# Ledger of designs, part 49: designed miniproteins, single chains, continued (4)

Each design is a single chain, and the fold is of that chain. pLDDT is the mean over its residues in the fold that is shown.

## One batch from the design tools (miniprotein)

Design m13792
Fold by ESMFold2-Fast:
Structure m13792 (fold): chain A 95 residues (1-95)
Amino acid sequence: VLNQEELQVIARVLLDNDKDKDGKIDYEEFKEILKNSEEIKEILGVKKVSDKLAEKLFNYFDKDKDGYISYEELLSIILAENLPDLKLSEEDLKE
C-alpha cells in the first residue's frame, strides 16, 4: 500500500524531472523517471520498477485519462489534504 505521504513524494520527484518540458509527462517518460529514481524504488520497496507497477502508478496519477500527467495533476496530488491509498498487489511488484 502506498499512503498519501509516499504518493506525494513520487509526485514531487516527477515534477522535478519535468523541469525542462511543457509540464506534461507521457507514459514512456514516466517509466524512465521511476526506473532511474532510487528514492521512488525505496518507497516502492523494489530493486527494479516493473512495467506493471509503472502502469498502475501512471493510471493513478493520470486523473483525466488523457495519456499524460500534467503539472496541474501533480500539484493537486502534492497539495491534497486527503489522498486515497494506492493498493499494490504482489503481482504489481513482480516483473
Scores: mean pLDDT 73

Design m13794
Fold by ESMFold2-Fast:
Structure m13794 (fold): chain A 62 residues (1-62)
Amino acid sequence: SAEAEELTEEGKRLAAQGKLEEALKKYEEALKIDPNYEEAREGLANVLKLLGKDEEAKKVLE
């Protein structure tokens, strides 16, 4: 979906700026719209790992 894509791109921009908590929220919002959107799941998992939340990151990826 276009909305999930835009939220995912916003998450990528925020993560690139080091705004990891804000990036996390955008990826979560994208996944509420499209739970199987792979780019958002991968982005969320990567941000969770950077925040030290390895168990949560593993859950996102399965």
Scores: mean pLDDT 85

Design m13795
Fold by ESMFold2-Fast:
Structure m13795 (fold): chain A 62 residues (1-62)
Amino acid sequence: SDDAVRAVRALRAGDRDAMVEHLSKALGLPRETVRRALEEGDPEVWRRMLEVLHRGQRELER
């Protein structure tokens, strides 16, 4: 959950490398898998990434 919050903060800051790092940790996927999904649009990984970002956003609102 901490990585979900950090991923949202990185997204808001425009820090793509930090966003990939924290999404990787939150999803338990290699950084290369996350980076490739962001570049190539893997719909399954994208769905999971959006779920992590939504969870992080909810925690930041509290």
Scores: mean pLDDT 83

Design m13796
Fold by ESMFold2-Fast:
Structure m13796 (fold): chain A 61 residues (1-61)
Amino acid sequence: ADELLEKGVQAANNGDFDEAIKYFEEAIEKEPSPNIYFALAQVAEAKGDKEKAAEYREKAK
């Protein structure tokens, strides 16, 4: 369910990008969804990784 996604969003909002990535990766392993890939793209962009952000946005379609 959405519990891992919610935890990932909270971690990202607190600036804990490594924690956010962990929760989003666990969520994808359980159930891949465009919303989770979009969230990963936003975290990657916040970390300055524009290439990974673009890659995750492609997968979010």
Scores: mean pLDDT 79

Design m13797
Fold by ESMFold2-Fast:
Structure m13797 (fold): chain A 71 residues (1-71)
Amino acid sequence: EEEKRRALERAIELATQAKKAVENGDYQKAFELMREAARAAREAGTEGTSALIKVLSQLTDEQIEKIAAAG
């Protein structure tokens, strides 16, 4: 359970860093950070996935498309 909590905190941190990279126009870095955030979210389970979706909901559809295109 403690490992899942650490994975959840890591997923939120990485997703937040990805959002900052998007705000700076660094879509390649945002893609890499989102990849790591998704891995951490999977380790955290449902709570990790929910937290990741909440951070992603703060991005525009255009920003999400640009992240996907950079990968």
Scores: mean pLDDT 82

Design m13798
Fold by ESMFold2-Fast:
Structure m13798 (fold): chain A 78 residues (1-78)
Amino acid sequence: AEVVDRAMEEAARAAEKTAIDAVNQGLPPDEALRLGIEAARKVAEELGKKYGLSPEDVEHAIRLGRRAAEEAVAKAVA
């Protein structure tokens, strides 16, 4: 069952891309982070419903997405 790993990977990618795009468009780091986290949540919830992931796995994917967004914002403003 690679589906959980796939969901985590997709959520992290969405968060990173959204956060970087937001910083590059001139949004403040805190807003970029929020947008990245929102992107991760939407992806994780959608994939969770599609593949029948547990609430715990969905929250884990969101947490990984948050981390990816934090790293992306930190790197973009460094």
Scores: mean pLDDT 83

Design m13799
Fold by ESMFold2-Fast:
Structure m13799 (fold): chain A 61 residues (1-61)
Amino acid sequence: SEAEELRAAMRAVGWPEELIDRAVAALERGDPEQRALARELLAAIRAGDFDRAAALLRALL
């Protein structure tokens, strides 16, 4: 699932579990904007764009 992929990607980068849980919750149970941001976060991590990933996580929280 996308949630499992996001969790694995964030964990591989070394982000704290509390931030991972919040990002995954946004993807699974957030509004459409939060879900879109969480998908963009996964894409940014996969692209190795960690500055963008950090900005997206900040917007999501």
Scores: mean pLDDT 87

Design m13800
Fold by ESMFold2-Fast:
Structure m13800 (fold): chain A 83 residues (1-83)
Amino acid sequence: SMEEELRRAVEEFFLSNNVSREDAERAAEALVSSLPRERLEEALRAIKRMTKVGNEAAAGVVLSLLLEGRAEEAFALMKRLSE
């Protein structure tokens, strides 16, 4: 499913930026559960682009927003960072 693909991509992004598996899984769940279905594909494209660039500082900010339940702000930042 798109939800599973997005969850895996988010986990891969955070793991590649030295985030713990536990935090990566929590962040992925927070994003997937908070986004409308129509935005899942856009989020997947953004996270895949961010993974290619590799930015630990950006990953840290996005992680903090997701763990604080600020998924909409995290998604907005991800879109900016993927452009």
Scores: mean pLDDT 85

Design m13801
Fold by ESMFold2-Fast:
Structure m13801 (fold): chain A 74 residues (1-74)
Amino acid sequence: SREELLKQAEAAVYLIALATDYVVAKRSGLVSEETLKKLEELIDKAFKAVQEGNVEEARKIYEEARKLLDEALK
């Protein structure tokens, strides 16, 4: 349905943002391999949230990823 597609699209915004942050972090060389692996796990979880149209879960996963990056860069 249209509503399901819109929820998937909204959730996908968080996945795209997370994937972008991951690529930037990896290319920067400033983030540890351990943190990069955690971000990869969060990308996998965000992808599942997108498939389910779970916008709230995708947002929470992105917030967790931002916290990890903020901690890694302090």
Scores: mean pLDDT 88

Design m13802
Fold by ESMFold2-Fast:
Structure m13802 (fold): chain A 66 residues (1-66)
Amino acid sequence: MDAKIAKARLQALAIAAEGVIAGLSLEEIEARVRAYLDSLGLPKEVQEQIVAEARAFAEQLRADRA
């Protein structure tokens, strides 16, 4: 269901933003996003796509703040 995936993606981005603010490493941010998505039972392919998006978002937030 597209709405469920969209909600998961938005929450993953929120986790990434919170991680950047908290000073977490990109690896820690990825681990937290993976743990959240795994709890939702999403297919692994969808999880990896959202993790990649969340990582890219975290990298961009760090670059924009520098």
Scores: mean pLDDT 81

Design m13803
Fold by ESMFold2-Fast:
Structure m13803 (fold): chain A 104 residues (1-104)
Amino acid sequence: SMREELLKELERLTREELEWIRREAAARGLPEADVELALEIVREAAREAAEAIRAGASGDEVLALLQARAIAFFEEYAARNPEMAELVLAALGTLARRLGALLS
């Protein structure tokens, strides 16, 4: 079903974005606490998206949720932790864009 495929793709894309964050953070020399926070935020956004999909949300609703989480996190953290905020925004944006391509 579309729902089962969407859940599988969300899981796959989330794993890829978490690995990207780990590599980029290491390359930039970011503190471990910032990396752990970034990973947890991406995991939480993915969990919320998966719950929405299981509850019958459309692809467009899931994309809107991921975009809203990316914006909210960026607004909260950009001034204090700009590099971490950039990584989370990039990861969630890429996840939403790639997931959206499967729905178009």
Scores: mean pLDDT 84

Design m13804
Fold by ESMFold2-Fast:
Structure m13804 (fold): chain A 55 residues (1-55)
Amino acid sequence: SRLRREIRRLREEIRRLMAELRAAQQAQDWDRANALIERIGALNRRIRALERELE
């Protein structure tokens, strides 16, 4: 379904952002790390909303 494809794409984006977050934390780039944490949180909230639509 369209919703399942969107959830999959969002999960893929989160995986990429988590890798970037790890790199930012290793580089001690706290501004970038904080922005990535905020972005990941927003995407996780969107996934939860879409998962509720599938119930």
Scores: mean pLDDT 88

Design m13805
Fold by ESMFold2-Fast:
Parts: sequence; structure tokens; C-alpha cells
Structure m13805 (fold): chain A 64 residues (1-64)
Amino acid sequence: MTPNEQLLQLAQEGVKAFQEGKYEEAIEKFEEARRLAEELGDESMARDAEYMLKKAKEALEKAK
């Protein structure tokens, strides 16, 4: 898998986990996606991953 394919897979896995209410898993996937996007210089994907990470953390806080 190329780094770009891995980035898309991590983002998709994060979204799936978020939709399933698995917020801890979603946070983990979005953290990895953000880090990889930053390493690849994909500013757009890094911003999207950071936004989703924030939303996943907020959802986890509400679920407590």
C-alpha cells in the first residue's frame, strides 16, 4: 500500500469507527491519519483529520 493509500484507509477506518460509536478507535485512526498527512505534506487531509479528531474527542466526552 502506498503512503497515500494508507492515509485514505486510516481516514476511512476512523469515519467508520465514529459512525459505529467507537470513539476511542476513531480517535486513534484520526491521530494516525493526521500524523501521516503532515509527513506527506497533505495540508488538506491533515486539516480534515484534525477536525474529525476534535469531533471524535467531543463525542467521547459526551458518551461518558
Scores: mean pLDDT 82

Design m13806
Fold by ESMFold2-Fast:
Structure m13806 (fold): chain A 76 residues (1-76)
Amino acid sequence: SEVDERLLQLQAEADRKASAGDYKGAAEHLEKMAEVYLEAGDKKSAKFLYKQAAKLYKKAGDEEKAKELLEKAKEI
């Protein structure tokens, strides 16, 4: 699997945010990664990342955003 420069940057930022306890920031970066994969036609990776972002949004207390991303994952 190839990871381009944008995906590498988003992953590094997500990891940094999660390590700092910023679950909302980490979720936002995983959501952006899901968008990149979806645009590239990698629906499987996009679904996985939307579900992971939803878990982090729920952990951050943002249940509405978590539900939105789970619905988006179903549409893919």
Scores: mean pLDDT 82

Design m13807
Fold by ESMFold2-Fast:
Structure m13807 (fold): chain A 70 residues (1-70)
Amino acid sequence: AALEHARKAGEALAAGDIERAEEHARKAEEAAGDDRAALAEALGELYAGAGREDAAAGARALAEALRAAA
């Protein structure tokens, strides 16, 4: 599932394995479909944990916009 891939991407980022993190993030995006808001929120947390504050803010804003549009 998309969220499971996002979780694994976060685990890889925490371990410093950027290649594995990007691979899982790509798979999460492919599987997201209608779960785009949940995926965007999960990616925001992953980017924040990795110290990528600009990317984290963007992902959180996207998740909020997708929920508000419902």
Scores: mean pLDDT 70

Design m13808
Fold by ESMFold2-Fast:
Structure m13808 (fold): chain A 55 residues (1-55)
Amino acid sequence: SSSLQARIDEVLGRLQALADQLSATTDPEERARLQAEMERLGTELAALVDQLQAS
């Protein structure tokens, strides 16, 4: 779906999956990778929410 809400839902789902993986992971390199990906997705989520609120 190309709608902003559908993209927000997709990003939220990915963040939850990454959070679950991070809570199960003890490897420092893997944890750093997961944290970086979550930070990137968090930034994307903020931008999408701003777009939705502006519309």
Scores: mean pLDDT 85

Design m13809
Fold by ESMFold2-Fast:
Formats: C-alpha cells, sequence, structure tokens
Structure m13809 (fold): chain A 107 residues (1-107)
C-alpha cells in the first residue's frame, strides 16, 4: 500500500519526513519527524532524523541532543537512518560518521 494511506503508521511519517529532507524542505521534514515521534516515542530513527536535520542547519548542539535521545532508546542505532547506502549522500554520511565518532570518544 502507499505510505500515505496509513496516517497512524509512525514509519510512514518517518519515511515522508526523509523525502522532504532529501528535497531540502527542512521545516516539513521536522514536522513529519515530530509526528513520527508522537505516534511512536520509542522510534530511535525519528530522533536520529531530527538530529540530522539540525546538523544540516549547522545547529550541532541541538543535533547532539536529538542523537542523545535516540541513544537512550536504542544505542545500536546512534546517528543512523533507515536509508540504503545508495540513498545517503557523501555529505550526510560524513555528518552521521562525525556524530558516531564523537559519541565513541565520550563513552
Amino acid sequence: EELEKDPNNAEAWLNKGIEYFKKGDYEKAIEYFQKAIELDPNNAYAYNALGLVYAKLGEYDKAREWFDKAYKINPRLYATLPLKDSEISDEVRKLLLHFRFERLIEE
């Protein structure tokens, strides 16, 4: 079924937010990621996605706060997204690696 046919599916909202993020519409991406969190507060990917948006906006302190929230839910998914390697740009991959490295040195 189409992603948009299930408005109560947190994963559908997360994926739609990722589409807006890829288009550079960060305000809509944030709205969709917040909706995903409202529907599933334990979705570590949605928290990581908000962290990535703030990182793209240069707000690294806010990005870290959202990544830390994701870490409390699922440490294994720290600074990751449900994206294939082919769907991750070099810039996005470098940002995620930066925050993963930063977390390792603070453990």
Scores: mean pLDDT 80

Design m13810
Fold by ESMFold2-Fast:
Structure m13810 (fold): chain A 75 residues (1-75)
Amino acid sequence: KVEELKQEYARLMYELAVNKSKELLEKALELMLELYKLDPESFSKIFEATLALLRTLFDSPEELKLIEELEEKLG
């Protein structure tokens, strides 16, 4: 359900802000994609801004590739 996924996404974003890790990034990106599939209109602009922020927090090639893959899926 959308509300359950939104709650999990918010939790993961909090954890990412405190503890930057590839595992948490992967989980956040997966939830973003699921939320986007359920409601593209509501989440498209929000996730574009979130991905831009994540690109400033993560600078490893592996982590940036994960962010780029989601950006491509969002359009």
Scores: mean pLDDT 79

Design m13811
Fold by ESMFold2-Fast:
Structure m13811 (fold): chain A 71 residues (1-71)
Amino acid sequence: KEEEIKKLEEEAEKLEKEAVRAHLEGDMKTAYELAAKSNELMAKVYELKGDFEKAKEYREKAKELREKAKE
């Protein structure tokens, strides 16, 4: 469980760095999609920790980012 949480956190951090790179390259759609995936993984992390309020916050952020990717 703890090892799974750490692995998800590392994957989320990697996706966030890739989102920043896509943003700097002007690919806003890819940047928002990668940022959404990162937030979805963080929601899973907090759900596994039993912090459902934080999990909900990250899921809402991911939803907002996915909608921006469609604009």
Scores: mean pLDDT 84

Design m13812
Fold by ESMFold2-Fast:
Structure m13812 (fold): chain A 65 residues (1-65)
Amino acid sequence: SELKKELLKLIGEILRIIGEILDLELKLKRGEISKEEAEKRIKELEKKKEELLKKMKEISKKIDS
């Protein structure tokens, strides 16, 4: 179904964002990025993650109904 395909796509996007956040945290620990740059980028990624999680919840409700 199209809803299941969209759900899998959203899960993939969320996992990519989590990977980017972890990469930024590792770069910060290694001194490869400034704390200010890391915090700004992580905040933007967390916001995108929350938006995708909200969409995922809406689609999941439609599948489970």
Scores: mean pLDDT 84

Design m13813
Fold by ESMFold2-Fast:
Structure m13813 (fold): chain A 96 residues (1-96)
Amino acid sequence: MDPSARVLEVESTDAAEAARRGLEEFLAAEGLTITSESEVLRLVNPRTGEEQALLLAEAVDANGVPYTVAALATRSAEDPSVYRVASVATPVPAAP
């Protein structure tokens, strides 16, 4: 099984809210359901001071296959009211 990845543009003034909305849209598009709630991790680039938000979650598809999901929200350089949210879902191998 291949990982699924997508980049979405989300209108928000808050990186954490953008990451949550981007994750929700990505999960809906991929047919994934969250099984554990994610915490928002604030990331700061020490060189630029740029703030990003990272969400980590666990989800299952319609067949019950577990996935690890990550969504990273970064402010758009072209529009400060828009965030680019990069989301990826990676299937987790069944434990023996």
Scores: mean pLDDT 76

Design m13814
Fold by ESMFold2-Fast:
Structure m13814 (fold): chain A 60 residues (1-60)
Amino acid sequence: DEEIERLKEEIKELADLLEEKFGLTDLAKAIKTKVDTQELSKEELEEIKKQLEKLYEELK
């Protein structure tokens, strides 16, 4: 599913950004592992992305 693969890429990019900007290495690795190993729905991936975006905004 093209949409699911796109969401996974966007989540990984956000995780990398959080690692680079704020040193959240363990969180970034955990998130990337989760999206690569777990069968997640589109809704679950969208929620993860939303939570990471919220975290980024709070730490800015």
Scores: mean pLDDT 82

Design m13815
Fold by ESMFold2-Fast:
Structure m13815 (fold): chain A 99 residues (1-99)
Amino acid sequence: MEEEKKEIAERVRKRFDEFADKAEQLGYPELAELIRKAGELVSKAIEKAETPEQDRLLTNLTTALFLLAVGFLIDPSEENIRDTKKALEGLIKKLEELL
């Protein structure tokens, strides 16, 4: 893979790990594990992406997940936690199918 893609993948994984650390600090270790797993799979998918369409899909998925994580961190209500967990589970499944 190109050096640029590797740098992007590492940066994305680091940001997911930071969100996971915050979720764990708030008392949601299961959510933290899902965030870390999603970050690992997204970073691997970025490194394996060969086409502009794949890059665009991964950018959109990463952006959507960042918005969900930010929403959860601003207002960690039971509803937001549940919705974030479902969204992460769905993303993980799609990424596992892509990889």
Scores: mean pLDDT 75

Design m13816
Fold by ESMFold2-Fast:
Structure m13816 (fold): chain A 60 residues (1-60)
Amino acid sequence: MEKVERVVKAVLEAAKANGMTTEEAARAVRTAGRALGLSEKDMEEAVKKVVEEAKKLGLK
């Protein structure tokens, strides 16, 4: 869903800019997803995607 992709992208950009860890990025996705009213399924997908992308990017 577009909302999931937008949340993941926004959190990854913020994580890179602020030197966030993978765990901090995952926490930020949960916070943003809750604020945007993501379903439980979409929230799990967003967390999974952000962790996978953070690992690929070598997030600190």
Scores: mean pLDDT 78

Design m13817
Fold by ESMFold2-Fast:
Structure m13817 (fold): chain A 87 residues (1-87)
Amino acid sequence: SEKMKKAKELLERIIELLKANFDQSDPEVKGLIETLEWLIKTNAPIIVMANAAQYAYSLAVRKKAKPEVIKELRKIAMELLDIAREE
C-alpha cells in the first residue's frame, strides 16, 4: 500500500540519520538500527514502526544529538504516528 511504502521510507530515513550521527559500535544504536531494518523487512504494523521512531527520537535526545537531528527524528516520528492513526 502507499501508506506502507511511505512508512518504510520514513524508517529508512531514521536509519540514515542514526548511521550518520551516532557511533556505530554503540550497542543501543546498533540494536535500534537492526530493529528498524527488521520492521522494514517484515512489513511490521505501522503503529509498531511509529513506536520505534519515537524511541529513536528519545534516544537522540538522551544522547544529546545535534538539534537539527533531534528535530528531524521528532518530525518523522510524528508523521509515522499520523499514518498509523488513519484507518
Scores: mean pLDDT 89

Design m13818
Fold by ESMFold2-Fast:
Structure m13818 (fold): chain A 55 residues (1-55)
Amino acid sequence: SSAVERLIEEALAGAKKPLSPEEKEENLARLTAIVRDMFGEEAAERLRAAYLEAV
């Protein structure tokens, strides 16, 4: 959905900032929990895949 795509874009924009591996893992966990709650498991998996590809 367009809402999920916008959330993925925002997550990737934030990930362009210098982050430690621990900070990346924590951000990913937090964002996937939010997306899972709002849009479901498939949307959370899409975000996770996009985040790991970009960072």
Scores: mean pLDDT 74

Design m13819
Fold by ESMFold2-Fast:
Structure m13819 (fold): chain A 64 residues (1-64)
Amino acid sequence: AQADADALHAEVQKGIAGEDPEVGERLVRLVRAHLEGARKDADTYGPSAIAGLEAVLAELEARL
């Protein structure tokens, strides 16, 4: 759901602050897991939420 994507995005933004690279790597794994789950349950998440998770993952990887 969109609320799950929004909550995950907030946690990612905290990690992107660049204070600990181990936290960043952990967040990448968490976002990937959520994206895989969203793709398997597309009727629950919808294309907007999936696109949002893809954008978050790309931004996080670019900052690490």
Scores: mean pLDDT 69

Design m13820
Fold by ESMFold2-Fast:
Structure m13820 (fold): chain A 59 residues (1-59)
Amino acid sequence: MSALELLDRAVALAREGRLTEAVTLLLQAADAGGITLPAKPLRSPEEVIAAAEAVRAQL
């Protein structure tokens, strides 16, 4: 499974309000892409989507 595929699924879950699952996939995508995320809690769908787009830009 590619990092981009994991990011697309994380964004979809965030839009559905499934925040815990979205964050889990976002972390897996970042690890797969070799990208370190800031150690900040992601509390909203908008924050998860913004983090996913930041990871996508670095892939």
Scores: mean pLDDT 78

Design m13821
Fold by ESMFold2-Fast:
Structure m13821 (fold): chain A 88 residues (1-88)
Amino acid sequence: AEELLRRAKELLEEADKLEQEAAKAFEEGDLEKAIELLEKAKELAREAAELAREAYERSGSEEAKELAEGAEYGVRLAEAKIEELKKL
């Protein structure tokens, strides 16, 4: 369970880096690259949510539950951003 949480946190850190790169690509006018990076970040956040949910199911840890809910929220935000950018 602890190992699942550690991997989930690592995936979320990588997703955050990709979101920062996506923001930079958008500022530079590279809309296609920004969307691609956000879609990659979204998939990493989805994997993190699954791992954190599994950790919660195995351990009952509130930390695991909060991480899972946070990652799931991150997925929804990324989907909304991608949809808005695709309208441009």
Scores: mean pLDDT 86

Design m13822
Fold by ESMFold2-Fast:
Structure m13822 (fold): chain A 85 residues (1-85)
Amino acid sequence: SSLLERLQLLREQLLALKEEIERRGYITPLQMLQIRILEQEVRELLAELGREPPPAIDASASVEEVLARIDELLAALDEAIAELE
């Protein structure tokens, strides 16, 4: 798929995880693993576009800190998507 399609898919996956975390009020180990995988995929795609990724999410981060980092990843994806449209 195109870079645009991959960025859009990552955005949808991060939004879905954000909504689930907000709904539950906690983060499961599986959700943290999923966030790490998506974070790495965002980093790789942003690097292909010459863009700097947000800082990595700390393993001991609070729910609020994780949600803030997801928002930073979403903002970076939105900027990259806008550049390609």
Scores: mean pLDDT 83

Design m13823
Fold by ESMFold2-Fast:
Structure m13823 (fold): chain A 69 residues (1-69)
Amino acid sequence: MEIDLSGLQKLADQLKKQGKTKLAEEFLKRGQEAAREAERKSAAGDWEGFYRSVLRFMEIYQEAKKEAS
């Protein structure tokens, strides 16, 4: 699974529409950090670290989706 930062941005936009601006910014920050970690691990050939970073992004995405509901 590829890290879907665009999907996370859409969830953050929904949170902002709900007045949850700080929460939206926190999810974007956490998601971007996980994406950058995945990029670093992939570049280093650390596939275990890459998959852990992808799973962390998925957890952040699911939390954001729950908050946007």
Scores: mean pLDDT 83

Design m13824
Fold by ESMFold2-Fast:
Structure m13824 (fold): chain A 81 residues (1-81)
Amino acid sequence: EPLSREEQLELLEREREEAREWFKRTNPSEAELLAFRVGELAARVLIEGDEARREPVLEAQRAAAEGRLEEARRLLEEAER
């Protein structure tokens, strides 16, 4: 019943495409866009098992959730490389 790694990555990519269509129509705030970007990267890093990027991504996700947008943006850019 649990999704395979390949299925999880395919689902993530589909969700990314659906969210981009939504963003084109709703013109989301910078905070909403940042939260989405961090969440997508966090999910991808977790699925891929990229341990080196896990901590930076989780820190970016925490910063975004706490409204520390400038810090979250910096951490996201560092994690994306």
Scores: mean pLDDT 73

Design m13825
Fold by ESMFold2-Fast:
Structure m13825 (fold): chain A 76 residues (1-76)
Amino acid sequence: MKLPSELAARVIGHILAMVAAYLEGDTEGLRAEAQALVDLIAEHPEHREEILKFVESALKDIPEVLKAFREAVEAA
């Protein structure tokens, strides 16, 4: 990943939180974490493409979580 360590840790944290919410059936929490990650991307536009690629790769095997993330990106 081409991201600074601090930013990479924050991105990974939100991915883990989205997956945790999904496993608990917490659709509101999943949407909130997806929005938080989108907001983080908006704070770091120079890293947008790298973050999007990493998130899509990390969530490729959990399509419902990936869908929630993509919907949040599209709404922004």
Scores: mean pLDDT 84

Design m13826
Fold by ESMFold2-Fast:
Structure m13826 (fold): chain A 62 residues (1-62)
Amino acid sequence: SSKDALIELAGREIKELLISLGVSEEEAERIAKEVKERLSTVPEEDLPQAIQEEFRRVKERA
C-alpha cells in the first residue's frame, strides 16, 4: 500500500539521518524499527505530520 511504502521510506531516511549524527548502525536500525512500528499505528491522513514529528525528535538530539 502507499502507506506501507511511505513508512518504509521514512524509516530508511531516519536510519540514514541517525548514522550521519554518529549513532551506530545497530542502534539506528533499532530506532528506525521503533519509528516504523509507531507510524504503522497512525491513520494514513495523519502520517505526514507524524513523520515530521519523528524527524523533529531526531534533529533535537543533534
Scores: mean pLDDT 85

Design m13827
Fold by ESMFold2-Fast:
Structure m13827 (fold): chain A 75 residues (1-75)
Amino acid sequence: SSQEILKEAEEIGEENQKLSKEFQEKLAKASKEEQKKLIEEWAKKLKPNTIRLYELIYQYTNDEYAKALAEKLEA
């Protein structure tokens, strides 16, 4: 249902917010070399959530562009 899609999107949003907060706290204490590694690790952690959000957008809106973005990120 639409409500289930919105709830799953909300939960992913909350997880992304936690990941962002942890990333910002680590980044504030990091050297320039450590910052590059932290950014790469953060991007890797966000990737599955980003894919799932585009899949949910497609399910909610039927926007083929959202589907294409999810497929491109999985490749």
Scores: mean pLDDT 85

Design m13828
Fold by ESMFold2-Fast:
Structure m13828 (fold): chain A 58 residues (1-58)
Amino acid sequence: SEVEKVAEEAKKLALEGKIEEAKKLAEEFGRSSKDADKGEFVSLAALEGADERVEKEK
């Protein structure tokens, strides 16, 4: 689905250290879809990617 594709992209950006870009993508998707739940889903994917990146650096 579209939300899954956007979530994967946001997670990938966060894993690459582009946290700001990942958050912006989540906000834009939430706004364009007019569905806060979809925006939150993408935001959670970005946070998951950021957490995974931190784990890899220990």
Scores: mean pLDDT 74

